# Designed miniproteins, single chains: the designs that were tried, part 50

Each design is a single chain, and the fold is of that chain. pLDDT is the mean over its residues in the fold that is shown.

## One batch from the design tools (miniprotein)

Design m1732
Fold by ESMFold2-Fast:
Structure m1732 (fold): chain A 92 residues (1-92)
Amino acid sequence: TLATMLEMEASRFQSQSQKVKKLGDQSSNPTVSQQLYSISDQLSQISKQLQDTADNLKAGKMSVQQASDALNQAMQQGSQIRAQVDQILAAE
C-alpha cells in the first residue's frame, strides 16, 4: 500500500540521517561536521514528515493524491541532499 511505501521510505531517511551524523562525528573539519549535522537533521525531518503522512493517510485525514505528492517531494529532496553530501565531502 502507499502507506507501507511511506513508512519504508521514512525508515530509509532515518537510517540515512544516522549515517550522515556518523560522518559528521568522524570529520576532523568543524565546518564539514556542522554541514553534515545540518543535513542529518534535514533527513530526520523528512523521515518524520513521511511517517506523519502515512499516519494521516491511514486515518483518512489525507487523500491518496496528497500522500503521493508528499512522497514525490521527499524523494526530490533526498536527491538534492545526496548531491549536497557529495559536494561537502569533495570540499574538505
Scores: mean pLDDT 88

Design m1733
Fold by ESMFold2-Fast:
Structure m1733 (fold): chain A 90 residues (1-90)
Amino acid sequence: SEKEKRIKELIDRISEVLGKAMETLSDENKKKVAKLFKEALEKLFVEKDYEGALEILEEIIAFLEKEGAPPELIEELRALLEELKKVVKE
């Protein structure tokens, strides 16, 4: 569907920005973010639990901000998450 295609495109962009944001993190924190992102993807694409996926993505962004990821990447992730929220509500 058009909605599923838009969700996938936004997740691909989020994945790219997450990779950049994680570059400054410890290996332990990189593993934590990767695990949470995998859980969010399972909720989105397997369980169709859009609200649960959005909650995990918000947790990831908050964690990255706390761990000192670049503010520009945090702003980009928040913008992508807001766009994803709008698509999900369609």
Scores: mean pLDDT 87

Design m1734
Fold by ESMFold2-Fast:
Structure m1734 (fold): chain A 85 residues (1-85)
Amino acid sequence: MLDLREKLTDAISKLSKDDQEKLADLLRKLGAVVPETNITPFILTNAILGLSKDQLLKLAKELKKLPSEAAKKVADLVEEIAKKM
């Protein structure tokens, strides 16, 4: 889990500002507590790791709809975390 946490935080840090905001909105829609301001890759990673397996799989599907390669990398890591639960 630690290796996945570090990989996930790094992958999120490579998202554009707009994609980080979209990720935050998706997390809030899934019921995660994410602040409206001062969103960091660390905050987003902790929100993701608090999700259930079903919520992680839903998040990964939504992230795959984003056109960026960085978003696809985050989606792949989220699916990997879900599959290891």
Scores: mean pLDDT 82

Design m1735
Fold by ESMFold2-Fast:
Order: structure tokens, then sequence, then C-alpha cells
Structure m1735 (fold): chain A 78 residues (1-78)
């Protein structure tokens, strides 16, 4: 999956398929500071309570082995 920070409080997560999107939604729902997740096909729009929660989520993806592609984009292998 590709994880992109689209603004201070939102991540856009693009999964390879619907199964991966469902798994990612379950994982992200358990993340502290997540306010709302909107699923559109393989894509999740993840809204956070604040900028700090969004930043912490990006750092957590890096801890899980995500590769940083640019200042706002990570790639995670499932």
Amino acid sequence: PLIRRVNEKQLLVTAENLEDAEKLKEILEKVEGVKKITQSGNTLLVEFEDEEATRKAMERFKELGAEQLDDKTLRLEL
C-alpha cells in the first residue's frame, strides 16, 4: 500500500486490492487519534483528530518497515 499525507490531519492510503484495504481499515481503526475513515474501493481517506496524531501515524508506518518515497509519501509491504 501507498500512504500519502494529503494535509495536516489526513492520510490517503491506496491498497493493492479490496482485501488489503479492508485489513488496513481494521488496523487504522485501532490507531489512537483516528477520527474517521472513508473507504472508496481500494482507497482509504483517514482523518485524524490533530496534526500530532497524523505525524505519529506516519512514524508508526515507518516503524512497520514502510519506505519513504518523498516528504509526504510512504510505501508499505503487507
Scores: mean pLDDT 83

Design m1736
Fold by ESMFold2-Fast:
Structure m1736 (fold): chain A 74 residues (1-74)
Amino acid sequence: ELDEIAAAIKEINGLDYRASLERRRASSSDEEFALLLEAAKKGLELSKETDEAKRKALNEAFLAKYTPLAEKLV
């Protein structure tokens, strides 16, 4: 799952977060990482959407759902 999260993030923005995710994994629950995987997959879907209007709608829905969770995880 960690490899999948890291691969999705790298595909979205080109950054390698693997080492950072490994450090976070030591203090995070399986549930927290499952949520991160879901968020990474949704972010990847958003990055592949070519229709700008649809991409904006998906981004707003994504942020509304995952921003509170991401803030709690930091």
Scores: mean pLDDT 67

Design m1737
Fold by ESMFold2-Fast:
Structure m1737 (fold): chain A 75 residues (1-75)
Amino acid sequence: MKKYNEVVKKVAELRLAGKKLTEDEIKALKAMYLMQIEKLSQREAAEKLGISQSTLSKQLSKLAKKLGVSQSYLR
């Protein structure tokens, strides 16, 4: 919960600054919701989004870089 709330706050700050999220970064946010709130594994979250687990890992890495946090913070 705490990690997800901090990510949502950072996303809101980016939107207020006029920065947009890419399609990949939006999918990473949806996956984070599924893992943190719905308690799904990374594999199950990837399956629900119709992507491979490796693709999801790459998308989480991109989102972490954009938010200025480590990828481990999003897991």
Scores: mean pLDDT 75

Design m1738
Fold by ESMFold2-Fast:
Structure m1738 (fold): chain A 94 residues (1-94)
Amino acid sequence: SREEIIEELRRARENLLATMESNADRYPAEDLARARELLERTTKEVIEAIRAGDKERAFAIIDEARAEAHALGLPDGLFTLLGIYLAEARELVE
């Protein structure tokens, strides 16, 4: 169901936030803040698209977030973590 997908997406978000928090000392605070902002915005927008039943919009949001993550110039570790989350989000929507 849509609510099951949303719950799994929220769990993936919580897992990534916990990983970022556990590794906060490894990254500049500004990079962590930008990564968290992108994660939160993307998660919110994907959930809204799922609730609307708009799978194409959800995929577009995920693909745009991937491009934005690349453009942000984040440290490799943060970029990799966001990339894993975005791939998981795409699989959940599919």
Scores: mean pLDDT 86

Design m1739
Fold by ESMFold2-Fast:
Structure m1739 (fold): chain A 76 residues (1-76)
Amino acid sequence: LESEVTLAMFTMEAAVVLGEEHPQKAADFYRQLAAKYRAAGDDETAAVYERVAELLEQGDKEGAAEELRRYGEEKS
């Protein structure tokens, strides 16, 4: 929702910065976030964060940022 879109924009910026210096920590953060959403039954949001974590693990910081940006735009 709107508050989640705002959070996604904040986490996108953090993921890009952390991904440059600590890609594994950024990926772990998004995997934990995905697990929380999946436990809450929000499989759509969980899948987005799982994809972001996968891209960060692969070193694709641009792809991870794009996934978060696209998700934020689609929810707006």
Scores: mean pLDDT 68

Design m1740
Fold by ESMFold2-Fast:
Structure m1740 (fold): chain A 68 residues (1-68)
Amino acid sequence: MSLDELIAKAEEAVDAGDFDSLVETLKQILAQLPSLTPEERDRALRAIARIGKKVQEQGKLVELNQAL
């Protein structure tokens, strides 16, 4: 799965409230970080920041940090 597909899947999961799919998808994004170009890494980190804000608004930021 490409980085763009993983980002799209993670954003869909957070919007749907699917925490398990969100955690699994974020783990896959994090696993790819060392192999990404600087441009891809910037995109991934920006996506993670947006998702993290939505998770915080859902009151699940602590659970997300523990699951990762």
Scores: mean pLDDT 81

Design m1741
Fold by ESMFold2-Fast:
Structure m1741 (fold): chain A 59 residues (1-59)
Amino acid sequence: SLKLNIEPILTPEQQKKFQEDVEKKAKEMGLDISKFKDYPKEKRDEFQKIALEIAEKYL
């Protein structure tokens, strides 16, 4: 049925691929996701923009 009320934005499969893509990009940038909170706000904002750009491809 066609319904516009979809609560989950991403499927579990899409979420897994998204996480893998984010981890790959972080590694390419020399960033450790587990230490993300320790980075300066400017660096975190930059990484968040990249993560959002990746997420849009899965929407």
Scores: mean pLDDT 66

Design m1742
Fold by ESMFold2-Fast:
Structure m1742 (fold): chain A 83 residues (1-83)
Amino acid sequence: MIDTELLKKGIELLKPLAEEGDALAQFHVGGLYYELSLTSEGEEKKKLLEQSIEWLEKAYELTTDEKAKEIIKKELEKAKEEL
């Protein structure tokens, strides 16, 4: 029951903020790519997971709060396991 159009629009809306270095936007963009990957197969799924991992790694690097880092790390582990 995932609205793929809503996920795609979420990425389009947040991606400019994530590209400007907003760690929270990077975290959410990574999560949205992960959710979108679950609706896809083969090479498309792999590309979406690679985008998820890239944005989550950027969020992890910019985040200084240790509790927030652990949350991002868990989401990174989920995306890497789905590859």
Scores: mean pLDDT 85

Design m1743
Fold by ESMFold2-Fast:
Structure m1743 (fold): chain A 71 residues (1-71)
Amino acid sequence: SAARLEAARARAFALADRLLAEGRARGVADGDILARVQAAVDRLAAELGLSPEDAAALRRAVADYLVARLR
């Protein structure tokens, strides 16, 4: 549902912010941080039992969110 996807987006953005901050504090390369965030979001989508369409929407939303923070 749209409400479930919106809740998942909020959790995914918080997770992305945390992993980005932790990775940068440890001197991890941006590309490696992005890969870790992507893997974590894929695990979150699987845990929540999102449909393939909702999982794809979540992955896209997180990618757009991270790109905005890097620009």
Scores: mean pLDDT 81

Design m1744
Fold by ESMFold2-Fast:
Structure m1744 (fold): chain A 64 residues (1-64)
Amino acid sequence: MLEEFSPLERAAYAAYRAVEEGGVPLDTVLKTIAKALGVDYDTLKEAFERVRKERLEEIEKALR
């Protein structure tokens, strides 16, 4: 996973897990992680939406 994902993608995945599993509000999670990683909020939000889309497809496959 180290070379397969950029730090931004790893942060987006962590944000996705915190929102979906932890029930934390999306904006709070993204702002906190963006500050901790030193990336722009908008950039992280775009990466999060991409990860969420991919993860949703994976979950739908698992439910079949």
Scores: mean pLDDT 69

Design m1745
Fold by ESMFold2-Fast:
Structure m1745 (fold): chain A 96 residues (1-96)
Amino acid sequence: MEPTQETEELLKKLEELFKERGIFERVEELDRRAEELREKMEESEEVRKRFEEARARARPEAEAITARGQAAKSVEEVVELVEERLELAERVLEEA
């Protein structure tokens, strides 16, 4: 889909809200933790099993967030869903 000027303005507003709520910093920290976990899973089958079990437990919540995302009508709703998705990802990494 080719972005319109209206879409570009909405994306800019979304980026500003992400900066205000520290979403970019949370994503960077999650990426760092995910890489550390990946290295541990290469060395330990037990860590891999815990991660797979944590991911399986989180799947219904992840699917619910995705469904709500398809129905989202405002930039604020998108930001709230992103925050919920990040919180879920943080829980999965913590349980692994």
Scores: mean pLDDT 81

Design m1746
Fold by ESMFold2-Fast:
Structure m1746 (fold): chain A 83 residues (1-83)
Amino acid sequence: MEEEIAEVERAVERAAEAAKRGLAGEATPEEVRKALEEALEIAERAARKYLSEVEGWSEEEVEELLEKARERVEKLGEAIAKA
């Protein structure tokens, strides 16, 4: 779990850096979106393992939570593309 949290932190840091570059005009909205999608995938893997193995959630409950998280990331990507 701790190792997976560190991986999520690194992915979030990379996504934040891509977003900063996007705001500075140094990265395209597509590049920022890819970084956010990659961070979401890593976070989903860590969350799935934690919720299933530590919290005892069913696979269906985990998927419902991850679908909501995915929708939020998509909205963030759209907001960046509109800016």
Scores: mean pLDDT 71

Design m1747
Fold by ESMFold2-Fast:
Structure m1747 (fold): chain A 65 residues (1-65)
Amino acid sequence: MTFIEYVAEKLGFSDANSPLAKEWARELAEYFGIPEEWLEGDAEEVLKKYPEVEPALEKFVALTR
């Protein structure tokens, strides 16, 4: 699973290839300082190096559900 696909799933997008899902992943990468090359990289490896991303997304999702 790519980082873009991971972000799409967490935010409730049915289509991970959506341009909107890609933009959300890019904005999150910029906010957390994740290199743009890693957006299409393995999500598990990105989350291991940036452990603050997962709890921040879970908190955001909880507020929108």
Scores: mean pLDDT 75

Design m1748
Fold by ESMFold2-Fast:
Order: structure tokens, then C-alpha cells, then sequence
Structure m1748 (fold): chain A 78 residues (1-78)
């Protein structure tokens, strides 16, 4: 079964922004620290699942760009 991800669909737009920004920041820190590939991949998957739950179109676009940038950094690092 899929990994249980914190359900953010019921949260306010402001709280969704906070959680997604924190999650992206965490993944960026893992890239900077050159964390194991399995940890990087898991962090990216969690962010992807959270993005699917975002209500705000502008926030979703911004978060998707952040995820794409992280994916490129991970690919270039390895």
C-alpha cells in the first residue's frame, strides 16, 4: 500500500503554503548535505503527493517548479 502522507487537503491555503514550503526546504537541505539517494527520492515523493492536495493554483505552480528544480539538482548531484 502507498506510504501514508499527512492529509493536507482539509487545511487552509495559508497552512498548505507553510507545510509545502517546509517540505521543500527540508528536501533542499538533504540535497545540500548529500543525503543518501533513497532519502532524497522519498522526500521528493512526499512533496509530489502534497502538491496533488494543494487548493491554490498559484501555490501549486510555485511548488511544482520547486519540485522540478530539486529533481534536477538530485540528477546533477549523482
Amino acid sequence: KPIEVFDISGLSKEDQQKIIDASIGYAETLVELRAPETHLEAALEVIEKMIEQLKDEELKERAQKGLERLRKKVAELR
Scores: mean pLDDT 77

Design m1749
Fold by ESMFold2-Fast:
Order: structure tokens, then sequence, then C-alpha cells
Structure m1749 (fold): chain A 103 residues (1-103)
């Protein structure tokens, strides 16, 4: 049976990720979030991709609560996760520029 997890906030999603990591890797994720290195849209989109779900047409409009299948993050380091989140946030940023480019 597939177990589902529900996040009521961005904080709960970060706690879900960090709970699967060791203390040092969890601290890297928390520090990256505190320094706003990635957006809420990138965070939720990343979890959707890992769960094998399609990305929403407007990731910026993602609202909590979000329910998705459980994902195993224990094989990643904090640095690898931050890198993946930054790469995805950059891709979403490019799509924002395409949709909202001032002309």
Amino acid sequence: MKKMVTFNSEEEAIDYITSQLNEEDAEIIRKARENKLFTKSALVSFLLILAGLPLPENPEAIEFPVTLPEVDLSKYTGKELVKKLLELDTELGVERLKKGVFK
C-alpha cells in the first residue's frame, strides 16, 4: 500500500525532508531555507517530481495543504538536495520570466 503524507505548511515540508537526513545534512537544508536560497514553488515541485507526480501548470499558485505519496530522501546529502532545489528554482524562474516578461 502507498502511504500518503500531507504538508500543511512549508515548515512541515522542510521538517519532512530533514527528518530523513542526519543532523549535519538537515542543518544544511534548514540554513538554505533560512537564507531563502529556494522558493516554496521549487520545494513543492521537487517533492512532486520525486513522488512521480506531474508538475502543476502554475507552480507559483501552489497552496497548502499539499498531499503526495511518501518519498525517500535518506540517500541524498544536504548539499545534493540544495543543489537540486536551486536548479529547479532556476528553471521555474526562467518560466516566470517567459510568462511575466515586461513588454
Scores: mean pLDDT 76

Design m1750
Fold by ESMFold2-Fast:
Structure m1750 (fold): chain A 68 residues (1-68)
Amino acid sequence: SRLDKLLQGLEEFFEVLRQTLATLSPAQQRSLLEQARAFIEKEASLEPPEIREKILAFAEEKLAELEA
């Protein structure tokens, strides 16, 4: 489905983002992830909602890893 393709593309983007984040300091990673989370939380028109949930879950997971 179109949703499945969008979710797959998002996972591929997250892999690139994980590699990019690994080149940044923990402070830079935290700042970027917090800004991205805040932006997506305000995007009520982001359809389908599964994309929004997936992005927020990624940001939460990566922020939690930085606190460990």
Scores: mean pLDDT 77

Design m1751
Fold by ESMFold2-Fast:
Structure m1751 (fold): chain A 64 residues (1-64)
Amino acid sequence: MEEIEKISKEIQKLIQENDESKDKEILELLKKGLKLQAKLYGSKVTDEEIEELAEAILEDIKEL
C-alpha cells in the first residue's frame, strides 16, 4: 500500500507540472504502480496488459 501510494503521489505531481518531457517517467511509474496493485489484489495481468493499460492512462491524462 505505502509503495503504491508513493508512486501515485509522484505521478500526480508530474502530471500537475504539465511537462511533456516527463511523459516517459510518468509511463514508467504507471507501469510500476499497476504491477504492484495487480500483485496486491491478486489480479492475473500480463506485462503486456500492464503496458497497454499504462499507455491508455497516460493518453487520458494528456487529454485533461
Scores: mean pLDDT 74

Design m1752
Fold by ESMFold2-Fast:
Structure m1752 (fold): chain A 73 residues (1-73)
Amino acid sequence: EVAEGAREAAEAARRGDSEEAKEAARKSGKPRLVDAAATGAAMGWDEETQRRLALAAGASEEEAEEAARAAAA
């Protein structure tokens, strides 16, 4: 759920589709985490930076790793 939401939001953000990115964040169940992943992808931050951002947003180590990989893809 979190990883899928992060991937969906990151793809939408990279395409410039802010509404789709917001919707993906809202339905993820962890909107702060997904929003952080989308922002990282849009800004071009590397995987390590995105992982740290997810941890700061309250993700577990596993969730942060999945979100960072999803956003980086």
Scores: mean pLDDT 65

Design m1753
Fold by ESMFold2-Fast:
Structure m1753 (fold): chain A 84 residues (1-84)
Amino acid sequence: SAAEALAEARATARAEAATLSLAELKQALLQALDGYIARLAADPAAVARLEALREEVRAARSREELLAVLDRLVEFLAEVAAAL
């Protein structure tokens, strides 16, 4: 199901994030978000959602906060993929 695919994608992303320090995870998320903003530049609504996530990454003080942004990014990307 789509819900199972999303759960698996989140689990995979979190497993990869577990190998990174807090600073490395924050940098990786900022790089990923900048990349998606560039790829989705023709969709202003998508760009606005990604820019909001980017600000949350910049403001994040903990791994828990960064993982919450990662979960929302994975969910957003699943929504975009389903719309294609």
Scores: mean pLDDT 86

Design m1754
Fold by ESMFold2-Fast:
Structure m1754 (fold): chain A 56 residues (1-56)
Amino acid sequence: DADYEAGRKLAEEILAAGGTAADVIAEAKKLIASGKYNPEGFGKGAGEVLREAGLV
């Protein structure tokens, strides 16, 4: 799922840049609200990276 991979990549990039889980959640909500990504796939991808990092 391309939206799932996009969500994973967003979370990985923000965390690698020194961002927080709150930064990931805020940016993901903004992108979902814009209609750019499917919330089911994109939200799962971002959330999975945060779970793997122990941040949720």
Scores: mean pLDDT 83

Design m1755
Fold by ESMFold2-Fast:
Formats: structure tokens, C-alpha cells, sequence
Structure m1755 (fold): chain A 75 residues (1-75)
């Protein structure tokens, strides 16, 4: 669906944005960005649950993968 494609693209953009922020931004700004990304992804998952559970499940998996990668980038 159009929603699924937009949500997947947004998560991919968030990965790129976060990786760049780690190299260029203060710790405070990086933490604020992480909070914003987490909130936005959670909202997308909630919206997906109302229309298609399989899309919600996929976005939840992508979210988990994203935060695992983020933890590796910070170590």
C-alpha cells in the first residue's frame, strides 16, 4: 500500500538522519532526535494496526532492527 511504502521510506530516512546526527550533532540533540524518531515510528505502527495488522507487524520488526543498529552505532 501507499502507506506501507511511505512508512518504510521514512524509517530508512530516519536511519540515515540518525547516523549523520551521531557524527555532527551534540549528545543532547541526538537524544532529542531518538525520542522524536521513536514517537513517530510508534504513531505509524498504531495507524497501521487500524488498517492492516500485517503492515503493523512489519513496521514493528523494522523498528526493532533500527534500534538494534542504533545501539551498535553508539558503541
Amino acid sequence: SAFEKKAEAKIKKYKDLYKKALATKSRKDVRALRVKIGRDIQQMIEQAREIDQSVADKLMRMSSDFFVEVADWES
Scores: mean pLDDT 82

Design m1756
Fold by ESMFold2-Fast:
Structure m1756 (fold): chain A 81 residues (1-81)
Amino acid sequence: ASPLLRLLGEAALTARRELGTSPAGSRILGLVFEAQQLLLQRAPAEEILAVLEEARKLADEHGLERTAALIDRAIEEVRRQ
């Protein structure tokens, strides 16, 4: 499996643990799943980055430090492609 897909999966699981099933957690999970779908569809890096940066912003706003760190790593992996 792609290292980036695995990292996005880890971010989704971490978001669930840090925020549970709150509306903010559901939105962050939705954005991570959208990024995974775009990656599987070979969408432009700019589209994937836009979705991940929105997820990162929400994670920061809600103090989800571990989730934010994993999303940052995913952003760096996309930028390296």
Scores: mean pLDDT 82

Design m1757
Fold by ESMFold2-Fast:
Structure m1757 (fold): chain A 85 residues (1-85)
Amino acid sequence: ELAEILAQIAAEAPRLRAAVEAWVANRPPTEDPEKALLQLAIAMLYSPAFSEEEIVAVVGRPVVERARELLAATLEQLLAELAAR
């Protein structure tokens, strides 16, 4: 049951990768396409529907690592805000 769900999620990864690659390739260079990929990675990490391996397949490991770094900074900011009353 859980294995079936995981297999379905994994099966979507190639299609997501192709769709994102097509989206990035078709969109004319605006300011910074690297930023767009970072935003996408953060949104996917925020969503429980996507696994880490799936996100890596879409944007690549370096972008995922950067997205996690930004998420950690956001958590640190939130914790500091909570500690400040």
Scores: mean pLDDT 65

Design m1758
Fold by ESMFold2-Fast:
Order: C-alpha cells, then structure tokens, then sequence
Structure m1758 (fold): chain A 71 residues (1-71)
C-alpha cells in the first residue's frame, strides 16, 4: 500500500502545504506534537472531501490517503 500524507494549513489569505511525505507514522506524530486533527482516508474521493472541509473551515489538519493494495 502507498501512503500520501499532507499537512494542509488554510487561512483567509492562502492555502499552504506545510509538510508532505509517504509515512503514516510521521503524520501521526506531527498531529500529536502540534495538536492538529488527523484525517485518514482510504479513497481519493474521501481525501478530496477532507481537503475541501479543511479549506472551508480555515484550519490546519493532517490528511492521510492510503491507497488499497491492488488485487
């Protein structure tokens, strides 16, 4: 399985990606250390919804997309 993890910071002026990496563990540690919301998703559609929700709420969150292993 491939993991895509991003820290998205949404402000009224701009949207930033503060961090990106393939490690679920690092994403979880960042969320704990910074007190950010951790959102785990298993589909591209749910990942898109999570990103849009973070942007709309003008907050910072850690978003993890886990691609299912191919059959």
Amino acid sequence: PVVSSHVIESTPDKVNTLWSGPSLQEAQELAKKKGWELIETDSLLDTIKAVNDVIKAQKTAVIVYRRAAPP
Scores: mean pLDDT 78

Design m1759
Fold by ESMFold2-Fast:
Structure m1759 (fold): chain A 92 residues (1-92)
Amino acid sequence: MSAEEVRATAEAARAKWVAASPPEAREDVRRALDLAEQAALALLAGDRERAAALLREALRAFARAMAKKTGAPLEPLLEKAEETAAEEAAVL
């Protein structure tokens, strides 16, 4: 994967997922995708520690977006985000 491919994929994801989100969730979705792009770029640069930290923040932002989109409680979604981030960090 090149940095250009990562940026192009992130931009396509932003266009698709932000538009599909209710207005109150759009900023959290945009933030999650921006952080995921930064995580992927950090991983390409060989900075696994920074990639893991950015992925964790991306998943937390996505959890906030899902809470706003579905009306579900935020705390269980944040717990799932932390578990997913820990699992991903273990294989980086």
Scores: mean pLDDT 81

Design m1760
Fold by ESMFold2-Fast:
Structure m1760 (fold): chain A 89 residues (1-89)
Amino acid sequence: SEAQRLLEEGQAVAEEMVAAARAGDAAATRELGERLTEIARELAGLAEEVAEFAESQGLDRESARAEVPKLPERLRALGEAAVAAVEAA
């Protein structure tokens, strides 16, 4: 699904962003942080599909309903924080 592809991309981008930040690569950190923010925006529009995907992957119904609506916001906050940290340096 589209939500599944965005979730997989978001995980990969977040991991690459953390690695770039640890390496001191400001340019890569900024670019990946901006991409993570874009993925978060797209996922926010697909909240129901994201919840269905999470349930299909074995997340219990209560956890899926509680955590999935927060996932786009967490990714957005992480991406925005990375961009802000680079722009402040």
Scores: mean pLDDT 75

Design m1761
Fold by ESMFold2-Fast:
Formats: structure tokens, C-alpha cells, sequence
Structure m1761 (fold): chain A 100 residues (1-100)
């Protein structure tokens, strides 16, 4: 499962590199959903930390794309994806704290 989440992160980064922001958002959403499901199922601090690192890597990739983008509509897609991922990270950090 963790390898599938890594693959989705790589797909999202590839779509960002190609300027395919809607496809990148979908891949990022699948990575985040799969990561949350994995953390809830395994209930392991190390798994939660690995998923958090992968989602933080996604946020940084989207932030880099946003810094280079000048089109307002495309910037809105990137910004919305960043905000969604940040909320998911906050939720996963709460789950991790419960496991400590």
C-alpha cells in the first residue's frame, strides 16, 4: 500500500510538470485518501510518519508549481489542492498524536 501511495505522488508530480493541474489534483486526492486509509488501518506511528512525509512532498511540489504559474484559473486549482492537502496533513497529525 505505501508503494501505491508513492506511485500516486510521482504521478501527481509528473502531471504538475506537464501543466496538467486537474489530473495532478486527482492523483494528489487519491494519494491522500489512500494514505489516510492506510494510517487508520495499520494504526502505526511509523506508517503515519511515512504518509505525512509523502503528503508534505506533494504540498511542496504544488507550491513550486504555484510560484511559477501566472494564469489565475490554474493558480486557483493549485491553491485549492494545497489547502485540501494541508487539512488532510492536520488530520493525520492528530491521528499520529493519538497513537503516541
Amino acid sequence: MLEQIRALVEIAKEQLRRGRYEEAELAAAHAASSGMDLVERERDIEVAEEVLELLRELIEAFKEALSKETDPQKREILQKTIETLEKIIEELERYKKELE
Scores: mean pLDDT 86

Design m1762
Fold by ESMFold2-Fast:
Structure m1762 (fold): chain A 120 residues (1-120)
Amino acid sequence: ELSEREKVLSLLDEAIDYEEEQISYLRELAAQETDPRTRAQLEAVAAVLEKTLKELKEIKEKLENGELTPEEAIKKAIEVYEKTIEELRALIDPSDPRLAELVEAIIEAIEKFIETLKKI
C-alpha cells in the first residue's frame, strides 16, 4: 500500500493533470468561439482554473520539500478547491446551457477530488 504522503502526491498529480487538460480545452473553445460574451466567459473559467492549478502546484512542491505535512496539504487542497467551486458557480449563466453543463461537469470532478482527499 502507498503511504499517506504518496497517496496525497498521486492525487495532487492527477488533479494537476486534470486542470491542465481543462484549461487547454477551454482556451481552444474560446479561440474558436465567435460570440464575444461566450468567449469572455470561457476565458473567465480558464482563468479560475489557472489560479487553482498554480495553488495546487505550490501545495505539491511544499509537500515534496517537507514544508507541509500530508494532513496540511489535504486541508489546503480542499480549501483551494472549495474556493474554486464558489468562483465557478458564480460564472454559471443559465442563458448559456452548454457552458453551464461544462462548468457543472468541472465542479463535479472537483467535488470527487475533495471526497477522495477526505478519505486519505
Scores: mean pLDDT 89

Design m1763
Fold by ESMFold2-Fast:
Structure m1763 (fold): chain A 103 residues (1-103)
Amino acid sequence: SEKEERLRYVRSLLGDFFGTVVANLGKPLEEQDAALDAAYARIREELKKHFSPEEYEKLLKVFDEARAKVREILADPSLSREEQLNRLAEVYDEALKKAEEIL
């Protein structure tokens, strides 16, 4: 269905975002932030190009909330790498559920 195709597309954008996060783990925080900002800019443009203005606004908010939570996780010096990965997976799952509700 069109909804399933659109959800697969959003899933691919979430995959790009969280894949970028994971690929940059262990780098200096400034490099992680730069990679996240670059991924977010690409995702924003893809969302704007492929979704209606209303869906774009709602989906962009999902990515904004995910980005804020990811930054908190990456900046927390008390978390082990395993704990970071577990929390990142929870943020991904929440973002995907919200995207499914929008579409």
Scores: mean pLDDT 87

Design m1764
Fold by ESMFold2-Fast:
Structure m1764 (fold): chain A 94 residues (1-94)
Amino acid sequence: SLLEEAEAALAAAEAALARDPPDVAAALAHLRRAVEIARELAREGRLEEAAEVLERVLALLERILALEPRNREALALSMEAGSEHLHVAVLRVL
């Protein structure tokens, strides 16, 4: 299921960040996959699940940006995920 795929991607991102040193590149690859799945959930009208996945992505991106404040890929994905989260939040109140 899409939700199981999102959970797997988020768990993989968390595991990458738990490494010593943290594997930021691997974490970002998994977070991009989670954003793709959140978009699919939103297209299926599963807005609450999409919002929850995007909130978890944004929290992990905040952790990455604390480690690497100038990481362009993390900044770009944060803007993309933030925009998608806002879109989903608006749809949930209509």
Scores: mean pLDDT 90

Design m1765
Fold by ESMFold2-Fast:
Structure m1765 (fold): chain A 85 residues (1-85)
Amino acid sequence: ASAAALAAQKAAIEELMKKLEAAGYKVRIVSEEVLGTALQVLLEIETPSGPFLATVATRVENGEVVIATSLKLSRLLEKIKELEE
């Protein structure tokens, strides 16, 4: 991937982490790996019931950043979005 495409993918992950922190969750990057044209990070998210690990994978398709997350993280992000409305 080009440096610009990688930067866009990192920015998308940073925005995702920012949403979690704004909702009161602590989040950190455990690992980061570039897989061909894709970026994959492992996040640790601290919740009141304890920490959990979630994989976030990004790729660029037709100039757009596409994000795939674990079901547990996707559901948490959806809940955060609903509470912001």
Scores: mean pLDDT 79

Design m1766
Fold by ESMFold2-Fast:
Structure m1766 (fold): chain A 75 residues (1-75)
Amino acid sequence: MEKIPLVFEFAPEVSEEQKQQVKDAILENEGEILAESSTSIGALLPADKLDDFLSSLSNFQVTEIAPGVYKISLK
């Protein structure tokens, strides 16, 4: 099954615990983390798991700002 390369950019207000929640959601949806910085995560996620992954982040404001690039902020 094809995996989609995704980049998640975190707004400054997102805590380390909240970033860990996003990392846990990637792994729970059979994804893998390719790279991490202080402000972003690069990951691969199965195409068929993307909707489930986004639904698991219901406490975040998730906005696609470019193809495969998502900004994660607080609601």
Scores: mean pLDDT 82

